# Ledger of designs, part 33: designed miniproteins, single chains, continued (2)

Each design is a single chain, and the fold is of that chain. pLDDT is the mean over its residues in the fold that is shown.

## One batch from the design tools (miniprotein)

Design m5118
Fold by ESMFold2-Fast:
Structure m5118 (fold): chain A 92 residues (1-92)
Amino acid sequence: DEALKLLEELMGKEKLEELLKKLEELEKETKERIAKADPEEARKILEEFHREVMQLFLDTLGEEAVRELFATHTGSESLRRIFEELVAERRA
C-alpha cells in the first residue's frame, strides 16, 4: 500500500492505473509462457519479464522516480542491477 501511495504521488492516479493495467497484462503473458516452458527456459522468461517491468517503470516514471522507489523499497539486488544496466544503456 505504501508503494502504491508513493507511485500515485509521483505519477498521478490516471498514469498509475495505466501502469498497473500494463503490469497485469505482462504478468499474465509471462505466467502463460512459464507454464509451457522447461525450467531453464522459465529462468530466461523471468529475466526478460523483470527487464520489461523495469523498462515500463523507466518509461512511465523516469529514472529519478524509479531511484526513489529503490531507496524506499529495496528488496531485490537483481532488479536494481537491471535498473542500472538499462540506465547505462540509455545513456550510451
Scores: mean pLDDT 73

Design m5119
Fold by ESMFold2-Fast:
Structure m5119 (fold): chain A 64 residues (1-64)
Amino acid sequence: MPEGANEESKKSIEAGKKMYEEGKYTAAASGFYDAALSDEEAGDLENAKKNRELALELAKKPPG
């Protein structure tokens, strides 16, 4: 999404994706949770909810 205002959430999502690909689910969950907080501060409640739900799901995964 080209909105520039979400650069912090984009960086957190990219960090989370990288950690997920490495099997580091707890670190991935932290990345997506940070993205959710950035989206919430920007007023993007829809993306904030999606990232928060993903972070919660990843935090419950066993170590890969």
Scores: mean pLDDT 73

Design m5120
Fold by ESMFold2-Fast:
Structure m5120 (fold): chain A 79 residues (1-79)
Amino acid sequence: MREEILAESEFTMLLMSAIVALRTGDTGAAVEHLRRAAELPSADKETLLELLREVAEGAERLGDEESARRAEELAEELE
């Protein structure tokens, strides 16, 4: 229970960090936070895939081709 609760808290914090990074235009940081979240045992695959799609779209809009590609690659790994 304790390890599971801590992993859930860490996952939530990483998701919040990714959302903030995406909203501020730091798409590279958003991808990195989502990659770390995906490594956690409590990772919610559906939530990660949805946020990775939003990050990829945001990165493409900003011309950040590297972050868009990384988000797409991570999404494929999770499927």
Scores: mean pLDDT 79

Design m5121
Fold by ESMFold2-Fast:
Formats: C-alpha cells, sequence, structure tokens
Structure m5121 (fold): chain A 99 residues (1-99)
C-alpha cells in the first residue's frame, strides 16, 4: 500500500528528528517545528482515517512532553508511549488494507 509506505516513512522521519535532537544536532525549538510539519503532513495523508490520525497526533504530543520533561523516568515513559502509538498507526493501516 502506498499509504502504508508513506506513513512508515513519516514514522522514520519522526525517529530521525528526535535522534538529531538527542544528539544535539538540532535545537528543541527546531525539533518541535520539524515534528509539527510532519504531523500536518500525516493529518493530510490520514484525512480518511481520523482515528489513526488521532493516534499520530497523540504520539506527537507525547514526544513534546518527553522533550519538555526534566525527569529521565518521565522522558522514558513518554517516549515509550509515543513509540507504541506510532507502531499502532502502522499496524492499524496494514489491518485496514487486508479488509
Amino acid sequence: SELVEKVEELVKRVNEIYKDYLEGKISKEEAKEKLEELLKEAEELLKDDPEVASDFRNAYELLKKAMDSEDPLMQAIYLTAASILLAGVVFDLKVKEKQ
């Protein structure tokens, strides 16, 4: 599915942006801006799948909370939750493709 492939590429780009932020290659502000651009791209791509679009948005909000948290445990919790939601987005689209 072209839709699944495009969403997998968006998830990969989210992971690359967050990694660049953690490695100090981009600022927190630049990372948030890039992630917001990807969210807008995902919402347009997923306009016919509002539940899946909502999960992508929730993952974005969790990534922002991870970036703004000073507690390493809370950062890990938010990152884990975001990763589960992004994996769920890809999984749900693959399931819908088989129906």
Scores: mean pLDDT 86

Design m5122
Fold by ESMFold2-Fast:
Structure m5122 (fold): chain A 88 residues (1-88)
Amino acid sequence: SKEELLKEAERKEAEAESLENAILDALASALGLETLEEARKAIEEDPERVKAVEAKIRAENGEAYDETKKRAEELKKESEKLREEAEK
């Protein structure tokens, strides 16, 4: 049903947001920033510094960092597809 598709989309969106917030929290910590909003701003304004700290996070966490980013992106794409299907 449309309701079930929308509920599943919302669940995937919530999971994606949780994973994105975990990535932003890791970046904020590595950058010496106190908030997720400051981390988001750093990504936009200083991408080279962000890449340097991502390299450190990858060294400490192996594939987990990139797998988390990929999973968040996949969940967002799946939620968009479910919302499109619900509108049919």
Scores: mean pLDDT 81

Design m5123
Fold by ESMFold2-Fast:
Parts: C-alpha cells; sequence; structure tokens
Structure m5123 (fold): chain A 77 residues (1-77)
C-alpha cells in the first residue's frame, strides 16, 4: 500500500539521519547503517511495484538492481 511504502521511506530517512549522527567516529557502525538503509530502499521499491505502470515497473526494477549491486559492494568492503 501507499501507506506501507511511506513508512518504509520514513525508516530510510531515519537511517540516513543516524548515518549523519555517527559521522566518522565509528566506520563499522556507519557501514552497517548504510547496508540497512540500502536494503530498506530495495524493500520500499519492491512494495511500490504492484501500484506502478509497466513502464514505471521497468524503471523501478533497474533501480532495485542498482541498489542490490551497491549492497553487494558494501558487504564486500
Amino acid sequence: SRAALAALEARAQELAERLEAVGDADPAARRELELEAAELLIEAARAALPSLSPEQQAVAEQQIARLEALVAELRAA
């Protein structure tokens, strides 16, 4: 639902704020928050898919693939 998507986006924003608060003081904690934020963005995008047109779904699937690649990169570092 639109409300569920908004809730996931709000959680992503809260994680972004936590990343800013951590700064450079704890690189390990920062990386964990970056991973959690990226995974929530993927979840939010997937939640939106049933409400999108076929053209919008194709764009969303490309964005999900890019975020999944970012998650893999962050986990490898």
Scores: mean pLDDT 77

Design m5124
Fold by ESMFold2-Fast:
Structure m5124 (fold): chain A 89 residues (1-89)
Amino acid sequence: AEEAFREAAERLAEEVRRHVSEEEAEVVRRLAEEVLEAIRNGDLRTAAALATALAVLAVGLALETGSEELREAALATLRAANAVMEEAE
């Protein structure tokens, strides 16, 4: 699940870079790394909060751009984040 989340987040960052900016792509990458770090530390509350922030950012960017590719990447990242958090129980 962690590898699938990392892959989904990297795809999301690449779509954000193409449709929005490199600066926003960097924010996506940082939030994804913080989610994984919180999970590794057993801090599931922080992981859930950061994953929610990443999902809100990603959906907001998808709505702003109207990009179907960005919307699909955002949904894939949200699903992967939920799967990692479920496995961390």
Scores: mean pLDDT 80

Design m5125
Fold by ESMFold2-Fast:
Structure m5125 (fold): chain A 90 residues (1-90)
Amino acid sequence: SDEEEMELIEKASELLVQGRKALEAGDYETAARYFEEAVKLAEQSGSIFLPLAYGLLAEAYYRLGEFEKAKEWVEKIPIPDIRKELEKKM
């Protein structure tokens, strides 16, 4: 179980890095795909990366013009201060 959780956490971290690179390049569609996968893995592992993954996915959707999806993912962020800061960037 620990090995499986560690692999999921490492994979989620890698996907967040790749997604951020795509986001910086303006490839919002690719970024969203990476962040969607990162969210799935972070949810499975109970990862500390979960709030970050939600925020990055929301940003990618917002830049794609998927405003309702972006808002739904921001609302899932359990840390109010992080949620407000991300809403301000959007």
Scores: mean pLDDT 80

Design m5126
Fold by ESMFold2-Fast:
Order: structure tokens, then sequence, then C-alpha cells
Structure m5126 (fold): chain A 87 residues (1-87)
């Protein structure tokens, strides 16, 4: 279903972002990922999941850019965001 695909893409993105946060030793990014994951888990509609995931990934991408994360990690996050936007 669309909901299952949205949740799987969001989960994959947040797991990757969490790994990035640990590698960059950024506590702010770790906290944000945990908080946004909880909000998405509590969301009741596909529209809410999609909106929350896009908003969270936009913030994560900007934080990764601020921390000078490798371009390929940032590009990967942007591709996952695009897939979510197209659902």
Amino acid sequence: SRMEELLELAEQAFKFAYTVALELNDEELVKKIVEESKKIAEAKTEEEVKRLAIEALNWVIKQMEKLNAPKNWIDHMKKVKEKIEEL
C-alpha cells in the first residue's frame, strides 16, 4: 500500500540519517531524528506521514550540509525525499 511504502522509505531514510548523526557526532541531529521518527509513528494518515517525513528530511539535509557531510550521503537523502514526494 502507499502507506506501507511511505513508512518503509521514511524508516530507511531515518536509519541512514541516524548512522550519519553518529558518524558526525552531532547530538542535535540524533535528537531531531528520534523526535521526528516518533511523530511519524504516531501519524494516522498518509498525508500526515508524507508531510512530516518531507519536513524532517529537509531539516536533516540542511543539517548534513551545515556539518559538511559527504556529498554522496546528502545526495542519497535527497533521492529518498524525492521518492516520498512522488508517492
Scores: mean pLDDT 86

Design m5127
Fold by ESMFold2-Fast:
Order: structure tokens, then sequence, then C-alpha cells
Structure m5127 (fold): chain A 60 residues (1-60)
């Protein structure tokens, strides 16, 4: 998928955004892939794996 291609290219934020769009459309089958992209992006930003707060970043 396009999200998978972005993930393989190292574009974790764009990969997450593409997966999030699928989840927002009701396709929860990409939740694991979204979580992996999220974890890679969070690690790059010094955050713990398990969630991106790029849309809800009130705690730092």
Amino acid sequence: SEGDKKFEAGDYKEAYELYKQKMDEGDLSVRVQASEALNKYNIANGKKPGGIDIYLSAFE
C-alpha cells in the first residue's frame, strides 16, 4: 500500500497519516501498521513507543 511504501522509505509521519486516514474510514486492519509508524516517529522525537501526540501534544 502507499502507507507501506512511505514506511519503507522512512517517512514514518506520512506513513502514519495514511494509515490514520484508513482507520478514520473504519478500516481498523491497518491499526498495527499505524502503531509501528507511530512508534518509529515517537522514538525519533524522544518519546516512548505507544502513541503520537502530534495532534494532542499537551503533556510535554
Scores: mean pLDDT 68

Design m5128
Fold by ESMFold2-Fast:
Structure m5128 (fold): chain A 70 residues (1-70)
Amino acid sequence: VDELVDEARRRLEAAKNKQEHNEAVREVGDRLKEVLSDDVANEATGLLSQSGLTGRESLDRAVDLIRQAG
């Protein structure tokens, strides 16, 4: 679970534009579906998608959700 959180942060920090951000969210979402239920993975992916627009707050919420489910 911590590895997925670290990966999400690294990929989102590396994104320079909206397309790169969307690609990072998709890749993280696919991995979340391997370890979490589809409902939780979809909710976390939605929060990660918002993190590119609202920054830390949405990212922190996604991280908390992933840790609670794992």
Scores: mean pLDDT 71

Design m5129
Fold by ESMFold2-Fast:
Structure m5129 (fold): chain A 92 residues (1-92)
Amino acid sequence: LKKEAENLATRARGALVSLAESAESLGDEETAKALREGAEALEDYLEKGNGKKAIEALKKAKEELSKNEKLKEAAKKAIELIDKTIEAIKKL
């Protein structure tokens, strides 16, 4: 349902912003940028319904999170949330 996708997108956006701040504090500007771009794409999705752009940005954010060993454990739940959000958007 559209409401479930919007709920997941809102939660994923919050998680990405929090992890971006953590990446910035660790000096990983590349990961922080990808996470912030993911959050911005989710905000665009929530405002305009652009699912394709959101899915592409979320896949990039997940890829960069997976490369960062210091954030890997903290990112585990966020990665699961990203995957659920991608699947929910794809069903619409």
Scores: mean pLDDT 82

Design m5130
Fold by ESMFold2-Fast:
Structure m5130 (fold): chain A 67 residues (1-67)
Amino acid sequence: DDRALLASLRPEHVAPGYEELPAVLRRSFGVPDAALDPAAVRALDRDGNGLLSPVDLIPVLRRLLEA
């Protein structure tokens, strides 16, 4: 279940980096690359630490679920 995958991401300490996020979403959630703009992904990193926390992933997942 996609919901189980979402739940499994929250306890993780390791957040995917900008380059890794599209591949993770593609492999785990079946999100096509066309739905993920690298510039938009970078804009989601509000911490500016080069990594996307589970909290930073919520806006991406909400957008994808609304599509």
Scores: mean pLDDT 54

Design m5131
Fold by ESMFold2-Fast:
Formats: structure tokens, sequence, C-alpha cells
Structure m5131 (fold): chain A 65 residues (1-65)
């Protein structure tokens, strides 16, 4: 359901952004690890949501590099 997927997506982004913000010098490596994790969750999130989360993580990492 969209509500559950949005809650999970928000939790993943919050944790991901926290990890990136606390490791700005290693943001690219942290982003790669987060992307791999999100890809592993694709069966739960759905492909469209996983792709959106990956794009947001990549964008945040680029801003911190």
Amino acid sequence: MDEIRESLANMILSIGFLALDNNPENSQQVAQDLIAYIQSLTPVLGQDTADRLIAEIQKRAAELS
C-alpha cells in the first residue's frame, strides 16, 4: 500500500541522509553502500520507489562531495 511504502521510503531516506551527513568526506562510498541496500529491498519497495530513493541518495551524495 502507498502509505506503508511512503513510510518505509521516508525512514530509508532519513537514515541514508543521516549517514551521508555524518560522513561527508566518504559520501560517495556511503552512497554506493546505501544504493546496494536499496536495490536489495526492491521486492519490498517496488522498482519505481527503489529507483526514486537511489536518485535521492545519489543527488545528496553529489551535493556533499
Scores: mean pLDDT 80

Design m5132
Fold by ESMFold2-Fast:
Structure m5132 (fold): chain A 75 residues (1-75)
Amino acid sequence: APEPSEELIEAAVRMVEAELRLRGVDDPALAREVGRELARAFMAARERGLPSEVFYTHGARLLDEAVARARAAAA
């Protein structure tokens, strides 16, 4: 799959950062990591012509996994 643009990565990172903060996680490095993964997943889904529902389900799972990982690291 093509590498996502810096603009797409930045948008994804900001969205992930906001979602993580709503869940009580303030970790900019984790938000950037997850945001890059989300941006790549979005590009891969578009390349394969997958419906948005599949992308949203995958994105929700990435966010849930990130929250669980951050909480485990803080324990």
Scores: mean pLDDT 76

Design m5133
Fold by ESMFold2-Fast:
Structure m5133 (fold): chain A 55 residues (1-55)
Amino acid sequence: MSPDRKLAVFALGEVLGEDPNADKETLIKGAKEKAPEAPESVIEELARRVEEDRK
């Protein structure tokens, strides 16, 4: 797993810890704020998967 993906996973976990019901847009914005060096495409992919799992 790439370092960028690990960073994105960590950032999304932090956002989910703050708001477990955060929607995809909130997850993406929060993760970008917590891990600005992570590629936005990776953050978007992971946030989409989290939202799919929560339906």
Scores: mean pLDDT 77

Design m5134
Fold by ESMFold2-Fast:
Structure m5134 (fold): chain A 120 residues (1-120)
Amino acid sequence: MKTLEELAEEAFKLYNEILDIVRRALKEKRPLTDEEVERIKSLYDKFVKLLEEIAARLPDPELQAKIRELIDSLKKTFDELIQALREGDFEKAKELYEKFVKIFNELKDLLSEALQRLQD
């Protein structure tokens, strides 16, 4: 069984891989290819599964609920971001990218705080 720290590390690695593809598309101002969309979706599904596994293993029900709400917000923003990138709406995609990063940073801060409390 993987530790919560190992699950978080794996989730953060997947997140960075997703961001690398998104940042490249935004920099080049090109629509995502079908292959890139399928790869990003595959990475995101693994990422969400890891986040949900982490949330389920946390002892605090209030923290679990807050993390799940952030996961739902990430999923909605991610779907809108990928659609904007597919349509070549780079202005909208950039705004959604910035929103996606902000939501993830809030989630990462909560997970880091939870993991620190479990080490004490």
Scores: mean pLDDT 85

Design m5135
Fold by ESMFold2-Fast:
Structure m5135 (fold): chain A 58 residues (1-58)
Amino acid sequence: MITVRVTHDDGVVEELGFESRETLEAVARQLREHIAANPDAPPETVRLLEALEATLAS
């Protein structure tokens, strides 16, 4: 299991668990596609993607 810690703009911290790196990569890909299709995506969605990508880079 991979734990991702997301820090939002309001200072709220969320911890999310993913079963595998493959699951995390799939979710990150879906979020990238969603943000690309929705330029008005809320900041929480952008922060989640940044946290997922940072975890994948580690």
Scores: mean pLDDT 81

Design m5136
Fold by ESMFold2-Fast:
Structure m5136 (fold): chain A 75 residues (1-75)
Amino acid sequence: SLEEALKLFQEALELGKKGDVYGALEKLEEGLSLVNGKTVAGIVTGVLLTAAISGRNDDVINAIQSEIDTINTLL
């Protein structure tokens, strides 16, 4: 459900802000799988994993925040 996805994205954002970017990506993939399906979730988190490996952790945090903002608009 959108409410379950929102909770997972909020958990992901909290982990990302604490510096656990890889934990944040795991929660983001779980949330995206509920909204966009497993394949889309895997592609999006794969791109963001590459960003995290490259030290672009702000890109990961911003992507999670964008998903939260989108779902809050729909609820």
Scores: mean pLDDT 83

Design m5137
Fold by ESMFold2-Fast:
Structure m5137 (fold): chain A 81 residues (1-81)
Amino acid sequence: KLPLSAEQRRLLYLLASLLAEDAHTSSEEVLEKGLANIKAYVASTLSPEQAALVEAYFEEVLRLVREEGASVAEVQARFEA
């Protein structure tokens, strides 16, 4: 289980959902805007320490979805273990 709150893990799942959607229907521009919005929300809502923890897992979500083709459900399963 990640050392993150349920809300912080939800932000990672939103990123996974955005990446999975982009693979089928969205342009790279939509993905970039979505990622920027998630990062802005993290920076405005969380403490700097908590924001840094969430951002550290952005690369892992990118790797799982883009390199391994993981679904949102698979990302959730891996992060809830």
Scores: mean pLDDT 70

Design m5138
Fold by ESMFold2-Fast:
Structure m5138 (fold): chain A 70 residues (1-70)
Amino acid sequence: SGAEAAANGAAAARTGGSGAAATAHYQMKLDAERGLLSSEQAKAVAEAGLAAATTPGARDAARGAIEAAE
């Protein structure tokens, strides 16, 4: 429902603005450093996250991940 989508978006935005987004970002960097992901692959994952994001907060978090992957 629209209410569930809004609640999930708000939760994602709060998580994106908190330590959970930073943790996911740090984990992607570690995976790339260990050769599990290339920088291009990490950027593609972040871009897919941006495309799937339905709230401004989630999009801001995804844009931050793209910047960090570059």
Scores: mean pLDDT 60

Design m5139
Fold by ESMFold2-Fast:
Structure m5139 (fold): chain A 104 residues (1-104)
Amino acid sequence: MKKALVVDVTAVYEEAKKLVGEDEAPKVVEESARRAAEMAAQKGATLVVVAGTPEDRDLVEAAARAAEEAGLEVRTVIAPSSEEATRRGVEAARAAGADEVVVA
């Protein structure tokens, strides 16, 4: 049974901004993505990093880099909304052979 984790960096960034402000939010997103990548690597899971806006491309690239450094298979999706990005992320996870998909 192959597992996958879908992480919406746009959603994480928006919540982080509410808690720590705009200047500190990218650091919270990067730390969250690194932790997710390390946990996924320990479980042999595929990581799919998604963004609901092209403006968050740099957050997607940072998360993907952290996952690749951890030795994970990484897929990325950028879409015009978090709903569409999550939908495409789940489809990408299933296409990668995931039997179980968790959205974070």
Scores: mean pLDDT 79

Design m5140
Fold by ESMFold2-Fast:
Structure m5140 (fold): chain A 57 residues (1-57)
Amino acid sequence: MTRVRGEAAGDTLTLDVEGSEEEIEAIKGALEAAGYTITAEEKLSDTRARLTVRRAA
């Protein structure tokens, strides 16, 4: 089960993503397709990652 929780601070969005590695990669691809750049990735576990993204526009 994929779960995403986000917090925004200005042009930066922090996302806690829970899911399989494949689901996390799909979310990363969707963010980039939506015009976001992933500026940091912190692996919390095999099924959790914290992504810091910035709007690329």
Scores: mean pLDDT 74

Design m5141
Fold by ESMFold2-Fast:
Structure m5141 (fold): chain A 68 residues (1-68)
Amino acid sequence: AEEILKEAEEAAEKFPEAREYMLEAGRLLAEAELNPENREKYIQEAQRYIGRTQEIIQATLAAQAAAA
């Protein structure tokens, strides 16, 4: 368990842009659940960060596939 957590943190450090976006998206989604009056606004913001995270992951996977 500790080893997996450490590896996940190391992986996040290799992609600092993705790490920050993942953390912010999670925070915004939590706020959307806690503040229904602003839910749509928080979800819209979170989707922006999720999209960016997916772009980074997709680029990484494409690079790995090209190297294989």
Scores: mean pLDDT 70

Design m5142
Fold by ESMFold2-Fast:
Structure m5142 (fold): chain A 72 residues (1-72)
Amino acid sequence: MEIEKAVDEAEKRLAEADKGTPEQAFEAYRQVADELRELLEKLGPDSAEATIRAEEVIRRAQAKADEYRAQL
């Protein structure tokens, strides 16, 4: 539940960040990856599906942050 809520909020935040500046998008993607990673470390895998989804969002956010960073 906690992980699913965090993932949903993260995806909404990233969608809004993509409409902003590259600097804003980079910061948002980096923060999302860090926050979800910390959450997974603290809670551990309670739901396999939610955990897999969170890990996918973390990987996607990190890759996008690296892409935006390359543009800066």
Scores: mean pLDDT 78

Design m5143
Fold by ESMFold2-Fast:
Structure m5143 (fold): chain A 96 residues (1-96)
Amino acid sequence: GATDPARARALMARARELAARGDFEAALPLLEEALAIMRAAAERAGPAYPELAVALRALADLYRSLGDYEKAEPLYKEALEIEIERGLKLMEAGIA
């Protein structure tokens, strides 16, 4: 369904393969769908959902590759905030 993280992971993997060969325009709709799925999953799992940060960075990287820095910047910022919160939790647990 629209909230299936396995589908989002498959879409991100395919988009990464397309981007690696320079097919950025074909990768874009896959990453947009993956982000939508991960946002829905994060609403259920909580705001520090790490797979949401992965999807945000992937889409931001793609927008940057397309020269769309205006769309990339807020996605990077959102991903960074999730990653910082997760990193702090790992440091407090003595894992990092």
Scores: mean pLDDT 81

Design m5144
Fold by ESMFold2-Fast:
Structure m5144 (fold): chain A 87 residues (1-87)
Amino acid sequence: TPVREVISLYMQALALGGETLVFERMVERGITPSQAELDAFRQLLADTQRRFDQAVQRGLLSPEQAARLQAIIDRGRATLRRLEALS
């Protein structure tokens, strides 16, 4: 159902937000993540972006929901760029 997809996407975005916070803390402490951790984070970000784009295209999200999810994705992408610059 549309409601179930929105909730599932929201839960995945929360997971992305949590991973982003972990990597932000690692950067603050000068800790370099492993290649496997970077690849997993990149995959989670890409999967979340894809599902978000599909939800937007299908009209499943309010403007407020879309803005909130986009902010989480944008923060994840900015964090990934910082991690890649350290590699």
Scores: mean pLDDT 88

Design m5145
Fold by ESMFold2-Fast:
Structure m5145 (fold): chain A 127 residues (1-127)
Amino acid sequence: MDEKIEKIKEIFEEAKQRVTDILKKAGASPEVIAEAERIIDLAYQGAIDALRNNPELAPFLVTQLLRDAAIKLVELLKKNGFSEETIQEVLDVLLEALRKILTEVLGYTPQLADRAVAAVRKAVEAA
């Protein structure tokens, strides 16, 4: 359990840093960066809660949390006039984080994780 929590923390911290770096390069205001970090931090807290309180449902709950975070981040960036390229870079960071959590922490096969990631991408694009 503790090793899974530590690995999830590492993956979320890397994703948050990569998103922050992308947004800074794109000229995002401190307020937009702070809101993006808040969205990611809430998904992280939800993922830790899912692992501790509902471990049997953790793959489903973590996928839902990262899907919802990705939708909110894409909406935030569109509202603030960011390019489709920047939005896609941010989305790819979150989808890579989801894939790593599913495969490295939650025991998914690469094929099953890729299917979950594809479903999240489709849901974000439809939102």
Scores: mean pLDDT 89

Design m5146
Fold by ESMFold2-Fast:
Structure m5146 (fold): chain A 106 residues (1-106)
Amino acid sequence: KEEYLKKLEELKKKIDEYLSRIQKINPAVAEDIKSLRELIDKNYEELKKAVDDPEKFIEKLTEFQNELNKKLREIAEKYPEVRDEIIKFSADLTIEIKNLIEEIKK
């Protein structure tokens, strides 16, 4: 439904805001952030294809969350200056995805 696509766009915007903040803290992360944005765009296209299948959509959201958190952990280990921002991002991402899954289950 269009409502789920709107919530995905809102999630994507929040993710982009966090990535922009992380890059401002340490510009050296630019290539890691670029790779992460490519991962986000790929997962977003897969999620759009699954929007009419709630079970598949939840599965894809969970996969996306796990892969994104893995990459964020790698960046936090490589760049200690962005670690606190990444911890906040990971926590907020977990809450946002949980809320989206709960809305889909309604």
Scores: mean pLDDT 82

Design m5147
Fold by ESMFold2-Fast:
Structure m5147 (fold): chain A 77 residues (1-77)
Amino acid sequence: MAEVRAIADEAVARILAGADPYEVGYEAAKRAIEELGIEAAERVGMYAAVQLMEAGVPQEQVEAFARGAREAIEEAE
């Protein structure tokens, strides 16, 4: 749980700082898969998406993040 939150929090901070949401989503999910397993990547995506929505990030950026995360999960399956 704590490691999932840390990866999600880092991803949110990077997007808020202007990083590409797709790349951040891909990298965060890939890191979660490598360190914690594939199920953790889905939890990272969920926690990050909630935080991005609460921060008022545009829907297009949240969707780009989700696409990046999904790509990493699909590659791991």
Scores: mean pLDDT 83

Design m5148
Fold by ESMFold2-Fast:
Structure m5148 (fold): chain A 66 residues (1-66)
Amino acid sequence: DREISLRVAERIREVAPIGAEAIERAADTLSARQAVQRGAGAALEAGDEEGVRAVSEAYRRELLRS
C-alpha cells in the first residue's frame, strides 16, 4: 500500500536517502513490497549495505504494526 511505502521511506530518509527516494518514486505505481525491493536494490547498487539493512528493518516494523 502507498501509505506503508511512504512510512518506510520516511523512517530511512536520514540513514539511506537513496533507498528512501527510490521507494517514494515507486510508491504510487508498485505494491509496498515491490517499492521496498526497489529501495533495497538502489541502496545495494550504491554499495550501501547499511542502507539495505535499514530498508528491510523499516519494512518489517511497518508490517508488525498490523
Scores: mean pLDDT 81

Design m5149
Fold by ESMFold2-Fast:
Parts: sequence; C-alpha cells; structure tokens
Structure m5149 (fold): chain A 108 residues (1-108)
Amino acid sequence: SKEIEEALRKIREALEQGDLEALKKAVEELLEIVKKEEDINELKQVIDELERLLEEARRQGQLEAARLLAEALFEVSKILLDKSPDSDISSAIGRVLRAMGDVLELDA
C-alpha cells in the first residue's frame, strides 16, 4: 500500500531527525492503516521494516525511539497474528518483548 510506504517513510525521517513527536505520530498513522490492511504479505513487510528500524534506532542509541518502535512492532504483530497465525510473527513478538525488557533494564 502507498499509504503504508508513506507512513514508514515518515518513521524513517523522524528517526533521522531525532524527532520523537513526529515518530509517535507516524507510528499512530501506520497502526491505523495496518488495522484495515487485509494483505498478509504487505503486513509481513511492515513487520520486517519495523524490525529493521528498531535495530537501527538501538544501534544509534535512540532508546526512546527504540521503545516506541518495539511497541509498534508488537501491535502490528498482534494484528497480523489475528489475521494469519505464523511462526515468524511469534518470533517477532519474542524479539519485541526482549527489546522492551532491555530498554527498561537500562534505567537501573
């Protein structure tokens, strides 16, 4: 979907700019589009791209952005799992839970 591509582009731009407010808005926009998306392959592509962006945010030390992306990845994974149960989605959920745990432990 062109709308999904544009939402993902906005997320990438927000990460490049370090703009957490823009990132949050882009994530909220993506989640609304994803809830209405019936193409399972397109939803899988969203999971892959969000996972890549999450790794990039962590690599750059953008921990708050990484947390927002991890939460978004979890929400998209739940939506996809409801539409099409898949082992790749279970793996993505596991990675998201570990990423969230790592972010929470860094404040100790």
Scores: mean pLDDT 76

Design m5150
Fold by ESMFold2-Fast:
Structure m5150 (fold): chain A 81 residues (1-81)
Amino acid sequence: MKEKEEKEKKELEERAKELKKEAEELLEEAKKVGEGATKLAEAALEAVEKGLEDPENIKTYVERAEAAIAQAKDLIEELKK
C-alpha cells in the first residue's frame, strides 16, 4: 500500500538521521586512533548522506551505513587497546 511505503520511508529517514549523528561522533573518535577506522566512519557518513538525498534507495544506504559503523566500532576498540 502506498501509505505503508510512505511510513517506511519516513522511518528509514529517521534511522538515517540517527546513523548520521552516530557516524559523525564515530568519525571524531576514529581520527584519534587511525586512518583505517577513519575511512570506515567516513564511508558510513557518506552512505547516510546519500540515503537522505535518495529516498528511493534509502534502505540500501541505511544498511550500508550500519555495516560501516559496526566495522568502525570494532576497529576502534581493537586499535584503542
Scores: mean pLDDT 79

Design m5151
Fold by ESMFold2-Fast:
Structure m5151 (fold): chain A 100 residues (1-100)
Amino acid sequence: MLSPQQQILQMIQGLIAYYESQLELAKAQGDEALAALLEEVIKLLREAYESQDPQKALEALEEALKLVEEAVKKHPNNQALRFIKLMLEHAIKEMREIIE
C-alpha cells in the first residue's frame, strides 16, 4: 500500500515521463514554443518531486497549469496543449484529494 506522499511522487514521476515524451516530439517537429513551455513545466515538476513536500508539490503543479492555460488561450486548436492541460488538471485534482 502506497503512502499519500508515495502516491503523489508516483503521479509527478508519471507526468514528468509523459511531458519528456511530448518534449522530444515537439523538438523533432521544430515546435520551439511548445518545447520551451514543456521544458519550463518539466522543471517545475522536477522541483515538486525533489521538494518531497505535498503542499510545495501542489503549488508547483498549479504554477505549471497557469503556464499551460496561457498557452492554450493563445492556441485553442492545439490538441497537444489541450492534452497537456488535461493531464495537469487531473493530477492536481488527485493531489488535492490525497492532501485534503
Scores: mean pLDDT 83

Design m5152
Fold by ESMFold2-Fast:
Structure m5152 (fold): chain A 92 residues (1-92)
Amino acid sequence: SAEAAREEALAEAMKRGIEEGEKEAKEFLKKNPEISPEEIKERIAKLQAEGAKLEAELRAMLEAGAPLEELLEKAYELGYLLGEKKTLAEYL
C-alpha cells in the first residue's frame, strides 16, 4: 500500500508536469507563429537530451531512496519536458 501510494503520487506529479509543459509549448507556438520546422526540431532535440538526463537522475534518486518530495519534483520536471516535446512534435 505504501509503495502503491508512492507510485500513484509520482504518476500524478508527472501528469501535472506534462499538462503544464503542453500548455507552455502551445503558448510558445502562439507567440512564435513564424517559427521554422528546423528550429522546432532543434528545440525537440534539446528537450530529448534534457529529458534523458532527468530520467537518469530520477532513476538514480529512486535507487538511492531519495525523499518523496524530491522524487515528486523531479517527476514533475521530467513530465514538463515530455509535455513540451510532445506538443512541439505534434505541431510538425
Scores: mean pLDDT 89

